Designed miniproteins, single chains. Designs and how they scored, part 74

Each design is a single chain, and the fold is of that chain. pLDDT is the mean over its residues in the fold that is shown.

## One batch from the design tools (miniprotein)

Design m2563
Fold by ESMFold2-Fast:
Structure m2563 (fold): chain A 87 residues (1-87)
Amino acid sequence: SSEKERLLAQIRNVLAVAKRLAARNPDNADLAAILELLEQLAARSETASLEEVRQIHGLMVAAVLEAQLGSDLAAVLAKLREAAARL
């Protein structure tokens, strides 16, 4: 498998983790907004260059890890929006 194929598979796995986290917290609006943005980034990765796929993967992993560690989700969302806008 190419590096790009491996990263796209990892992006799908990270998105699956985010979906499970959101499903367990259905009343959390910030987490729902994070999931929506992660779904947009995952969709973008399908047609992106390898360099952009690496950036998208890194952003998604960081956001999901911070959300799982109980970080301020509003701050995580703001940071993710800013980083995604610079892609």
Scores: mean pLDDT 89

Design m2564
Fold by ESMFold2-Fast:
Formats: sequence, structure tokens, C-alpha cells
Structure m2564 (fold): chain A 92 residues (1-92)
Amino acid sequence: KPSKDDLELEIEISFLSMQLSVAELAFERAKKKGDKETLEEVKKTLEENLERAKELLKEAKEKGASKEIIEEAEELIKRAQELLKKVEEELK
């Protein structure tokens, strides 16, 4: 049972989660300052993060990853979508 594939997926999930946390902090700061340029940068970063998270979920399902890894990838997608919606609302 390949713990190696699960470990690699877990590392990528951790990296995307870290990027998302940084994007959340950047969003809060930009929102407070009314910094639309930074909000647009955060939006682009979130769109890229969301696409990678979706690819990762597909890879996890294709490789038969653990339910925990699949759930973590699904949660990353949800978090990215929710934050992206908030950024888009600030840019309207």
C-alpha cells in the first residue's frame, strides 16, 4: 500500500494550504486599505491555487488516495472558492 504517493499528495496539500493562508492575510490587509491592485493579485493567486487544488483532487482520486487526503483536497477547493468569492465582491 503506497504511503509514498499519499505522502507526496499530503506535501502538495500542505503547500497549497500555506499559499491559501498567505492569500487570506493579503486579502484582509488589502481590504482594510482599499488596495484594489493587491486584491486583483490575490484574485489571480486564488484562481491558480483553485486550479491546482482541483488537479490534485483528480490525481488523488485516480491514485486511490486515502479518504483523509481526498477530504483535505476538497476542503482546500472549498476554502479557495469562498475566499475568491469574497475578493470578487470587494472588486465590484
Scores: mean pLDDT 84

Design m2565
Fold by ESMFold2-Fast:
Structure m2565 (fold): chain A 76 residues (1-76)
Amino acid sequence: KRGDLSALSPENREIAEEALRAVEEVEEELKGASEQEITDAINEALERIARERGVSVQYVNDLLDVALGKKTAEEV
């Protein structure tokens, strides 16, 4: 289930949504792959988003955690 993104800025919301889509796409494309292959592909996608958005990969991971309901917007 998705977390609450309403407290994020428009830019941070876009990053969170892009990261969530990337994870969902990797999980769908790599169905039946090893956990390591899925993790590596997710990390690669998040690093690409971080570079394109000019933020750290850790920041993208924090925003992804908000989108997944694992963190609140206030924790980022």
Scores: mean pLDDT 79

Design m2566
Fold by ESMFold2-Fast:
Structure m2566 (fold): chain A 72 residues (1-72)
Amino acid sequence: MAPVTRRRDEHGAWEREDTPLIIKYASELPSVEDAAELGRRYGEKLAERELSLEEVREFLEKVRKELIEKSK
């Protein structure tokens, strides 16, 4: 299967805490392409370092706003 990050190998690997946040922010994007890009950037960030739920929320909100602005 696809490799997982260090953060996901811990309790967060069950993604039950991350999944609702990803769904929430993805649902606020205008297209499925933007939602996919948000998920991709989040995966790249997790590969670089471990994130707390607060950091995940901040990162997803930042990316969501950037994708909306970039698409204008």
Scores: mean pLDDT 66

Design m2567
Fold by ESMFold2-Fast:
Structure m2567 (fold): chain A 65 residues (1-65)
Amino acid sequence: MSASEIQAELNQIDALKARLHKQVGKDEEIDRAIEEARKKVENGDMIGAVSFLFRALALVSEKLL
């Protein structure tokens, strides 16, 4: 991954976090999962990032049910 690709992915994660805050409010566990995904992207670990994003989406799904 190039530095530009990493920055684009980080921007998408930051946008997702803002969107999730708007839908379900502040949730520390969701925020933690998003933060871990962001750290994985910064390290170039896209599989790890996707894993934490699935975790965040599962938590959001539980809040919306």
Scores: mean pLDDT 79

Design m2568
Fold by ESMFold2-Fast:
Structure m2568 (fold): chain A 105 residues (1-105)
Amino acid sequence: SKEELLAELEKAFEEAKEKASKKPPVDASDEELMKVAEPAREAVGRRDAEAILLLGEAIVGFLEMHRFDNADLVLERMLEIAEGLSAEEAEPALREVIEKLKEVK
């Protein structure tokens, strides 16, 4: 269900954040940070499943760079978008983002 996937997303995010915090941050120039943030910028004003996928790309990069405040904001926006979508629209995108978060080392 969408509700179960939302709970799994939050759990996967907290586990990824803990794992990332135990490693040194990936070195990020301002240019690299802007590139990581680009998918989140493209998601601005969007409320579709593709916006969840774009936010999922940005969230992993922010976690690896130890930009935890940015990652928290991206998660909040992702949850907001998913709440407004049908289960059929949200579930595939949520599953893809959960798998990306599980790949954080």
Scores: mean pLDDT 85

Design m2569
Fold by ESMFold2-Fast:
Structure m2569 (fold): chain A 82 residues (1-82)
Amino acid sequence: QITKADIAFFKKMFNLADKDGDGYLTKPELLTAMRTLMGNKLSDEEIEEFVDQVISEADADGDGRISVEEFNTFIQRLLSQP
């Protein structure tokens, strides 16, 4: 299961992946970050489902990309769940 430490680390990875300052992360980049963090804990199918949920919930503007702000909002909501 995803912990607060895992979420905090992933958030930092997101910021590092957006090094060019575009403010967005694409689905392939998000999948790569999740596999790096959770590859030993989650299957590829579970990671893909999680990423699809993140995009569906965090991509409020329908741009097909996740902004750092949208991702942070989603992660904060995830931290509030049991």
Scores: mean pLDDT 67

Design m2570
Fold by ESMFold2-Fast:
Structure m2570 (fold): chain A 86 residues (1-86)
Amino acid sequence: VTVTVSLELKIEGDRATITVTVKNAAKGFRIELILKRKHGKDIRRGFVTKVDGDQIFTLEVPAEELESAEVKSVDTGEVLASVELP
């Protein structure tokens, strides 16, 4: 059974909304959202699935200096999804 992770980034003015959709995961599946910035340190946020199946996580951050976002598996370090700003 293959877990699927998708990542969507929407910028409106000075704010960015990041949506992480996890499908077909077991309860307790651990992921880390990494927001890469042009300057300064990465912003990191951990999420854990609370139920088997599908779950959506949403995070709002300042859009300032945001370069890209990626989602990694905490257990394997594998990059599951990524998006770059134009």
Scores: mean pLDDT 80

Design m2571
Fold by ESMFold2-Fast:
Structure m2571 (fold): chain A 108 residues (1-108)
Amino acid sequence: LEEEIRAILENTDPVALLYHGGRIAAELAEEEPDPELAAVLREIAQRAFDAALAAYRAKDPAATDAEIEAAMEAQIAAFRAANPELFELLERLIREGLRTIARRRVAA
């Protein structure tokens, strides 16, 4: 498990991971039957996307939202193609983490 986590971190851009977390949060929000949990997941998704775009633009100020999204999607697709088992583990960890965070915010 520690070796798989290290492999994920070594083979993925942190900005691309942040963007991917936002994408998963958005998917979870669409699937969530509880409107309060869905609202929290949508907020997490928006904040993750905003942070990823801002981080990318710190290095490339001229990049459009569409160019940044295309670059992030390409990096995630490349990681998935090269490391499908690690990608499945990453997806599972992000989904479980996001559900836990959302439930805690609703319970507060």
Scores: mean pLDDT 82

Design m2572
Fold by ESMFold2-Fast:
Structure m2572 (fold): chain A 70 residues (1-70)
Amino acid sequence: MTPVERGARLFVEKLFPIFGDLGFGGDSFADMTDEEIDALVDELVKKGIIEESEREPLRAYLRHLREQAR
């Protein structure tokens, strides 16, 4: 399984149910900087929503979403 595929599963299982509470819409991903993606992933790890080992797969998926939205 690629990091992007692993990140996609993490997004659906852990983030999608709370996605509205995070204040993110689809259009937001197209305009996110690498620093904003890193800050989001850091916050999710600090809150215990994802594990440290899940940080890089989720970052890879969010960056993939950004490129697909451009």
Scores: mean pLDDT 72

Design m2573
Fold by ESMFold2-Fast:
Structure m2573 (fold): chain A 55 residues (1-55)
Amino acid sequence: SEVEELRARLEAARTREELLEVISQVVKHILENPADASELNRLVKAALERFRARE
């Protein structure tokens, strides 16, 4: 599914630029599929926390 692909891409992001690109695509998906917003927002928050922890 699109959500599963976005999750995998968020987990695979290694740089801030890669993370921002995936987040942009997540936002585009949510605008078209608002029912997925809750799950995708949770996944984005987790990805941001992982990046913060690596600092």
Scores: mean pLDDT 82

Design m2574
Fold by ESMFold2-Fast:
Structure m2574 (fold): chain A 82 residues (1-82)
Amino acid sequence: MELVEQARKALEEVRALRDAAIADPANAQSYVERAREILRKALEQFGKYASQLSAEELDETGRYLAEAHRHVAAAEAYAAAL
């Protein structure tokens, strides 16, 4: 299902941006803003199309989005501590 793949890609992109924020603290806020936007768009797509997913696809997509949310929160905490 395309939505599951989109959520997985959002997780990969958000994780990479969190790592970028840690590696490049001078630009941490920019990386956090980009990660927030990726997560926001992924959650919006999930809200629109969740009814089209099987129970297994809902669980998998939910796990990817929950993990992405944790990475955004970690990046935000890091940027706030600078």
Scores: mean pLDDT 85

Design m2575
Fold by ESMFold2-Fast:
Structure m2575 (fold): chain A 90 residues (1-90)
Amino acid sequence: SEEDKILELRDKVEQLLQDVLETLPEEKREEAAERLLKIKLELEDLYNEGKLTLKEYFEEFVKKALEILAEVDPAKAKEFAEKVAELLAG
């Protein structure tokens, strides 16, 4: 189903995000991880309240993750964006 495809893409994007975070210095990694967790919880609440579809949840999470990474490390944000675009193009 389309929902199953979105869930698979979500898992792959979350793995890519973790891989990128692991390449950051510890202090920046912890800051980025904390900010990402906050956004994930906020978006999960909106999804559980029926205010977001699964697709909208996924799209907003990717958008917010890119914004956070761009503030922490612009080069790593670009790398993440390119890898996400490659996954979406497959």
Scores: mean pLDDT 85

Design m2576
Fold by ESMFold2-Fast:
Structure m2576 (fold): chain A 96 residues (1-96)
Amino acid sequence: PLPVPDFSSMSEEEKEKAIQIGRLLLELLEAVRRDASDAELRELARRLHELLPEVSLEEVEALVAELRALAPQVPEEEWEAGIAYLREQIALLEAS
């Protein structure tokens, strides 16, 4: 089974941080899909590192580079499904 995050046990602060991370990941996925500039992708990577300081900026930049390399191989339908799923999870967190 796919792992489902347990939102019911999260504190208000944990939910707020999860919403911020989710929104930033959504921006990053949409930027990768539209082949955004290196400068824009680096800025999103820095923002993600600021929210998750335990993950180094170098690790985030490496992940972005891997996603960018794989993006042309991902069918458009899979991008749409992934983005829709992330948007739904963010909406559920915001509504809770």
Scores: mean pLDDT 78

Design m2577
Fold by ESMFold2-Fast:
Structure m2577 (fold): chain A 79 residues (1-79)
Amino acid sequence: SELDKVVEEILSLIKDEDYRSALRRLLELLRAGRITPLQFVAAVETLVREEIARNPEMDKEKMEKLLEELRRIAEELAA
């Protein structure tokens, strides 16, 4: 799915294994219907802000673009 592709691209930019595991867990909760698409995006944005602060090698422009795309997808799924 488009969502899965964007999430895999976000994961490719995250170096912290705990944050990667947390993001995969959030995706499982979304797939199980335990959180909404908008709750998922809010949680991912929080994890990514922490990773941006800790990872100086991250492509911040690419990450911001991926977060915007993820939010667009979540808003479409919520409609």
Scores: mean pLDDT 84

Design m2578
Fold by ESMFold2-Fast:
Structure m2578 (fold): chain A 65 residues (1-65)
Amino acid sequence: MSDRQQLMQLTMQFMDAVRNNDVQRVQQLVDQLRQLASSSTDPQVRQSANDMVDTGNQRINDMNG
């Protein structure tokens, strides 16, 4: 699977988890996105994954507060 395909799958799963207010799933997806950001050689994938990690952390905070 390409890094871009993995990013697309994680992005779709992230959006679904946020829609369902599934905090635990959002936390799991943030961890997977962090791993993708650290392992990918594609600068655009790394940037997008890091941006989603930041967004996910903010969403988790909003859902818990």
Scores: mean pLDDT 82

Design m2579
Fold by ESMFold2-Fast:
Structure m2579 (fold): chain A 88 residues (1-88)
Amino acid sequence: MKEEIIKKIAEMSPEERADFILELLEKGVSPETIVDILKEAYDKGYISLEELKRILDLVIERSTDPELIALFEEMKAEIDEIVEAMKR
């Protein structure tokens, strides 16, 4: 299940990825599970840090759930630190 979701995310545009994540949340997948899936997708090389950040930005923009926004903002801050440290 998780592996199929990760592969599906890899084949999508950033906007499609955001819509897919919002669909999973609407279907009752927890924000914590979404964060876990996104981290695993990055760790396995299916998405880049920039792609991951774009997904988070789009989901935050479209979400009204304070818990989801807080979790995604935390993950985004973590990514921003990594990206800044990797800049030449």
Scores: mean pLDDT 77

Design m2580
Fold by ESMFold2-Fast:
Order: sequence, then structure tokens, then C-alpha cells
Structure m2580 (fold): chain A 106 residues (1-106)
Amino acid sequence: DISKLLEELKKALENKDISKVLLIFAEIYEKVLGDEGMAELLRRAAETPFEDEDHVLDALSMITGLSKEEIRELLRNGDAEGLVEAALEHLNRMALADGWEPIKVE
């Protein structure tokens, strides 16, 4: 299940489909972590137009915990896997802070 979501997430990032990225993370927050509030926020963010770079960077910053500058460097280098890893590390960091079991990045 997680492996399939990671594969879909990588493809969405390679295609710069930020709405799809946010929807995949909404599914993870809702179904894996039980965080309906975050899932709803991510679904609403996915409906917001990401026509310019700043909106794309804001959305990616929200799910990765990285600065816009760090995200810009990853995108410039075509490092979709690094971006996915950062997003999963951020998710696990938040899950651990809330006392949930972490999702493993492979």
C-alpha cells in the first residue's frame, strides 16, 4: 500500500502535479495516521490553483517541512526522490511527536 503511494507520489512530482501530490498525502494522513483535519486541509489546498512557482513551493514546503529555497534546489536538480524522502521524514517526525508509529522510508 505505502509502496504504491510512494510510486504514485514520485510520478506526480515528476509531472509537477502538485494537486495529485497533496491528494496522495491527504490519503496518507487520513487513512494511515488518522489525521482527518490535516487530510481536509490538504484536499482544500489541492483545489487551489498552483499556476505560479510560489504556490508550488508553498504546497511542497507544507508537506516536506523544508524551506522554499531547499525545495527549489531539489526541483532544479530533478531530485524527485529526495523530495519524496523529505516529505516522508516530515510526516514521520510529526507522527512521532504525536506518539504515532512512524512510516518507514525505503
Scores: mean pLDDT 68

Design m2581
Fold by ESMFold2-Fast:
Structure m2581 (fold): chain A 57 residues (1-57)
Amino acid sequence: MVTDEEVFLANMLALNATEEDLKNAHLIPEPFKKMLEKALPYINKKYQEIMKKLLEG
């Protein structure tokens, strides 16, 4: 189960994601990436596509 804090962090990451961050998404630590994957369906719909790109990097 995902926590409210994890959803908040995922929303903040997506909101502040730059082109540079998207290119470096493959550098996100595995545990953090797993947390973001769990948070994906609960974040703002507007940011879900950006988050998907971060998770695919």
Scores: mean pLDDT 76

Design m2582
Fold by ESMFold2-Fast:
Structure m2582 (fold): chain A 65 residues (1-65)
Amino acid sequence: MKYIARALKDIVAKNPDEISIKKGEIVELTPTSDSDIVKVTLLSTGESGLIPTVVALENLEIIEE
C-alpha cells in the first residue's frame, strides 16, 4: 500500500540512502520490511530514497489515508 503526503518543512538527508525533501513537495510513501524506515518517492522528479518513519510522521502530512 502507498500513501501520498506533503512536506510541511524541509527534510535534509543524513545518510547516503536517505532523500532530501523540500517544504511543499508531494511525495509517495511506501512501507519497507523495516517498520522504522519508509521509502519516499518525489512525484516531481521520480527520485526515491529512504527516511526514518519518525521523521516522516513529524514532517509529512498524509493527504491520501
Scores: mean pLDDT 79

Design m2583
Fold by ESMFold2-Fast:
Structure m2583 (fold): chain A 90 residues (1-90)
Amino acid sequence: HMIRTKEAIELVKKNPNLTDEEKEKLIQAYSELLRLEMVRAILEAGLSFLEKFKDKPEYQAEIARLRTELAEVDGQISKLKKEIDEILKK
């Protein structure tokens, strides 16, 4: 996902059919997407580490918190991808 987002930014820079203004807007949107994908990867790694302790009461609150934050980040990523798609449609 992060690698694909970085490749998308490079393709935007090289696209002759996009204006400089459109390129700036898309680069900003893809940069924010990359940031969110990095946050998602960190949250997913934390959840993966804690999954082996999911049955222990002392870890349940932290697992629930990380799951909530992951769902929120997934929602933000989905919204941002829709915004990128709309810009590309003109």
Scores: mean pLDDT 80

Design m2584
Fold by ESMFold2-Fast:
Structure m2584 (fold): chain A 88 residues (1-88)
Amino acid sequence: GQIEELLREIEELVREGLSGKTLRSMVTTARLGLEQSGRLNPQIEEVLRRLEELAKEAEREGAEEPSDELRHRLSVTIGRLVRAALEG
């Protein structure tokens, strides 16, 4: 489904050089915003958990600062993931 495709896109961004630290920071920000707005549902929680696990794995493989382009692509993809999970 769309969520699995978007998760795969994030894995591809990690392979292109997105650091696990940057991914973790963006996921943490998204989680806090969703918790504060009361929009955390079980599907969003599961997606955020998977992203946190991916960030942890990426941190293990090494850390480089991502380009602004990779950061932008990540931000857009996380936004799409959150919207897809809210629609489910």
Scores: mean pLDDT 74

Design m2585
Fold by ESMFold2-Fast:
Structure m2585 (fold): chain A 96 residues (1-96)
Amino acid sequence: SILDEYLEKAKESQVEGDAAEFVKKGDEAFAKKNYEEAIENYTKALDILAKEFKDDDLPTLLGTFINRSNAYSELGDLEKAEEDLQKAQEIKARLK
């Protein structure tokens, strides 16, 4: 699965810090139309959440993949936008 491949690769990430703070920075950058900065911060948040993956993180992972997909779409990176939407769909399937 595309989500499971992402979660496995995230185990190799050296990103540290607070995932919620990076989501906030990504959202602030997105609101200012600084889409590259939004993607950078969303990516850091996703790497932190995926590295120590827990079911309680699924709603935050879902929202962050959707927001990063929107930022990729605004930059014209439709392939990466679609990949993040596929990961979001897999997360929706896991939420009951």
Scores: mean pLDDT 85

Design m2586
Fold by ESMFold2-Fast:
Structure m2586 (fold): chain A 85 residues (1-85)
Amino acid sequence: EVVTKSPLEAAMLEAVKELRAKNPPPNTVLLAVMTEDGVIRLRVVRLDEAEIERLEAETREIVEREDEEALEEFLRRRVEELEAE
């Protein structure tokens, strides 16, 4: 039975489960986005508390608009910005 809303949500749940098993340090955050090839990209990053709050606020604003495409595009850009370091 299909119980997940999206492949992105399913990938995040699996990544959180794996991350939890490794007892990660505090402030470890998972970023997930589905690419054009249908591949889920997962990044494990450490963010300070202010960066986490800002990311959560931006994500919440997009979710409140019920715009899943905008959310996926936002997450994709955030992953690309972190990879550009």
Scores: mean pLDDT 60

Design m2587
Fold by ESMFold2-Fast:
Structure m2587 (fold): chain A 80 residues (1-80)
Amino acid sequence: SAALERWIKAQELAVRNLEAMAEAGRSDPAKLARLRRTAEQLIEALRKMKETANPEQAARIDEIIERLEALREEIDALLA
């Protein structure tokens, strides 16, 4: 659907912004913890939206999930 396409595009931008915020906030554990929670919530939303996605949209959603999972791992390493 056009609505799902717009939503996926918005999430692609959101992930880019979260990655930039994590880099800028590397020395701020409170900011990193909030970003980690945001990434986790987005992964859940993306998995739910993937249920209604066509194969091309599903592939883009999977790419976004992979980037968010990588971001979570990076944040976990920074908080260790």
Scores: mean pLDDT 87

Design m2588
Fold by ESMFold2-Fast:
Structure m2588 (fold): chain A 98 residues (1-98)
Amino acid sequence: SVAEELQRLLEEAMKDPKVQEAMKKVSELVRKAAELEDLAERRALYEEALKILAEVADERFVAIMRLLLEGELAAREGVPAEELEARWRARAEEILAA
């Protein structure tokens, strides 16, 4: 399945100690963003997290992380679940094809 293939790619990338260290900072920024009610401020912290990750991780891993964070923002913006699922699937297939 697409979800299983994305999970496999994430697990493979996480074997790199540099990625593991970057993910600690990413997790802190994501946690801070989750406490914010302003979606623009939350997006800014997510973009900083993705910049940190992009310095050490491959483009596909960064794209997967972006997909997850953009999905969370869209859900908070009130995009319907069916539309979120369709967007996720289309983007996930695009990432796997690259």
Scores: mean pLDDT 83

Design m2589
Fold by ESMFold2-Fast:
Structure m2589 (fold): chain A 68 residues (1-68)
Amino acid sequence: AAQAIAEGRKLINEDPEIKKLYDEAVAATDRDEILALTIKLANKLMEKGASLDVASQAAAEVYREALA
C-alpha cells in the first residue's frame, strides 16, 4: 500500500496532465466533484501505464487528502 501510493505520487508529479487533476481535486470543496476528479486521476494513471493497484491506492489517498 505505502509503496503503491509512493509510485502513484511520483507518476502524478511527473505528468502535468495528471498533476492538474490532483491540484483540482485537492482544491475542490464539493464531495461529488472530488470523487469525479479522483476517478479521472485513477483512469489517467492507468492510461499512462500504472497498474490497477498503484492507480487505485494513489487515487484513494488523494481522495482522503482532498476531504481532509
Scores: mean pLDDT 81

Design m2590
Fold by ESMFold2-Fast:
Structure m2590 (fold): chain A 90 residues (1-90)
Amino acid sequence: MEAFEPGSPEEVERMLRALDEAAALLRAAGDDESAALLELVRRNLERTGLVEVNGSMALMGLGIARATSEDPAVRAAAEEAIRLIAEALE
């Protein structure tokens, strides 16, 4: 089993939309670094089609932001972003 097979076009589109919405939430909360990470993950997904790998990378970065940020607005945005990405992985 190849763990790095591209997802279906529908799975890729769903994850791209989730990443775009997540990046907008983090940017609105003032976490430009997490937003930039999500934009990097989005570009990698467009290039590779690897939904699970890119989704997992986004979740890891957002999990760090949620755990380490002292700003409640950033923590709330990261939590909502994690929910969006996790739903897109289903």
Scores: mean pLDDT 84

Design m2591
Fold by ESMFold2-Fast:
Structure m2591 (fold): chain A 82 residues (1-82)
Amino acid sequence: MELTEEELEKLLKDLEQQKELAEYVIEAYEKGEPEEEIIKKAKEKASKILGEEEEFTAHIDEETIERLKEMLKKIDEIEAKL
């Protein structure tokens, strides 16, 4: 149940990358960038970071942005408890 040093480092890196991606999407949405452009750039970032599509819905709407803000808050809480 204890994470190894390598596992912990990977987890922290993954959380940091997820945080950056969520912050990007929120900022782009608040700036009024087109949904299609945000999705395209977010997928490029996710592919470069994770190599997987796991973090994206089909649409970026207000509900999606609120969920991303909630995820960022949870990531910050996890990092603060480390």
Scores: mean pLDDT 67

Design m2592
Fold by ESMFold2-Fast:
Structure m2592 (fold): chain A 68 residues (1-68)
Amino acid sequence: SKKEQLAKEKGAEMQKLTDERQAALRTLSPDDARRRAQALSFEMSRKMAELTDYVLEIQRERRRQQLQ
């Protein structure tokens, strides 16, 4: 469904942000890495909230189908 596709897209965006955070920790100075990690953590929290909403709606639809 469209919501499942959006959930996968948000998951991929979250993975990209996780990869960027790890790269920052390996390549930047400690202070720059801390600032970058903070910014990425806020972005990840926002994406996680969006993903959670989509997953919950998909689960509700699947439960309705299982009860039939």
Scores: mean pLDDT 75

Design m2593
Fold by ESMFold2-Fast:
Structure m2593 (fold): chain A 98 residues (1-98)
Amino acid sequence: MAEVEQLREEALALHREAIDILNSGQTPENIERAVELLRRAAELLQKAAERGDKEAEAYAIALEGSAEILKTNDEAERERINEEALEKARPLAEEALA
């Protein structure tokens, strides 16, 4: 219980830092930094998911998708990655909200 809360708080802080970096400018250096932070946040959320947090599992998938999108300049590939991430996250988010 407390461990899951801690993992979510740490992941949220990393996600927030990634957004702040991207808002300061989407340079290649800032994108690389944001991708690293999003991946670390997803890893923490995956650990929370292993503890039974289905909502954290959905968010981890979404953040992994966001990181992959930021790494590519191919619009079709970006759309494919985003669609796959949303399809995987949707059932888990719906279960968590039920």
Scores: mean pLDDT 77

Design m2594
Fold by ESMFold2-Fast:
Formats: sequence, structure tokens, C-alpha cells
Structure m2594 (fold): chain A 103 residues (1-103)
Amino acid sequence: SKEEEAKRIADEIIDTLNFLLKLYEKMKAEGKPLEEIRRVVKAGLDGIKRLVDRYAEITGDTEKAQKIHELLDKAREAADAGDFDRLKQIINEIIKLVEEFKK
């Protein structure tokens, strides 16, 4: 059903964001250059954007999608600034919103 597909996409968004946070911490611990960390994080955020667009297509819920897109834009700005504490805060806010969308 469309509801089951929407829940699967929501789970994929949450899982991908959690993976991105773990990947960031691993790259930081390994001493990867800031430019490499930024590139990987931004690629991950672009992947989440595609999942959010797919969620909107299935549900017709453009307001929920728009809220996540605004947070993803702020996350990209934080990554570009090298403000990874803010990045983690924003990613956790997106996870919380997507979890609420499943209820």
C-alpha cells in the first residue's frame, strides 16, 4: 500500500541519516581532511533529498517535505561552514520529524 511504502521510505531516511552521523564520526576519528568530510556529508544529504522527494510523490504531503528540505539546506550550510556540532543537531531534528511522520 502507499502507506506501507511511505513508512519504508521514512525508515530509509532515518537509517541513512543515522549512518551519515556514524560515518562522520568515523572520518573525524581517522583524521580525514575537512574537504573530504564536507564532500561525503553533502553527498549523503543529497541522497536524503531524493528520498524526501520520493516520500512527497507517494504521500502528496508537500508541507512535510518542505520542512525537511529547509532543514537539509541548513545542514548543508553547517557542513560548508565546518560547524559539525550544528550539523549533528539539525540531522537529529530531521530524524525526530520523520519519526513523527510515521505515527
Scores: mean pLDDT 86

Design m2595
Fold by ESMFold2-Fast:
Structure m2595 (fold): chain A 94 residues (1-94)
Amino acid sequence: MPTDEEIAKVAETARRLAEESDAPAEVIALEAVERALEELGIKNPTYEQIELLLTAALAAVLATRGLSREEILERLKPNEKQREVIEKALAHLE
């Protein structure tokens, strides 16, 4: 599971990029994860860490673009771990 600091950093980065760009949410989410991992000095993330951070970033982009928490959950259809990182990311943005 990513740390609260990692989730917060990805969510904040994704929000900033989404405010500056009309690119597809998936493109912004990937860029946000890459920048957050670089800034945090994480050199060898696991595949699960990348997937969960991408989920957090994608939720943050969608929230920045006006989707509610319920709309984000319905769109992304997360598993339990993905739902936890979404809720943490969205809480950080409030």
Scores: mean pLDDT 86

Design m2596
Fold by ESMFold2-Fast:
Structure m2596 (fold): chain A 77 residues (1-77)
Amino acid sequence: MSQEELRAAYEEFLARYPAELEAWKAKLPEELRPLAEEVMELRKRALEALVAGDEARAAALLEEIRAKVAEIQAKLA
């Protein structure tokens, strides 16, 4: 994936961010909504890291996202 493609993906993500977050929070109990906000913020930071060429930081952020998503899923079960 090129830096231009990553930049376009980041801009697309920012454009969709408010609507995606709102749609996700609507499916979650109130106590899990802050965790959804954290996940979306981590996704933004991961894309920023990829655009900057910091693959190690992006990988670490993706692991944090996976852990938080798993926590949300566990609490919904």
Scores: mean pLDDT 82

Design m2597
Fold by ESMFold2-Fast:
Structure m2597 (fold): chain A 63 residues (1-63)
Amino acid sequence: MKTARDVALEGLKALGLPESLVDEVLERAGIDPEKPVEELSEEEARALMAAVLELARERGVLA
């Protein structure tokens, strides 16, 4: 079963970011790590993606 934590980890891996950032992604997005991916709202999914992209920008991965 995929959870919000799994989605955050996949996003981090896709951008070459450390998996250790997963908890910060979830905290920034305000999402329960245990929440099943199929229960994520469109708003929550956007928040997860935004948190991953912000961390990538802060770490110089994104131009």
Scores: mean pLDDT 80

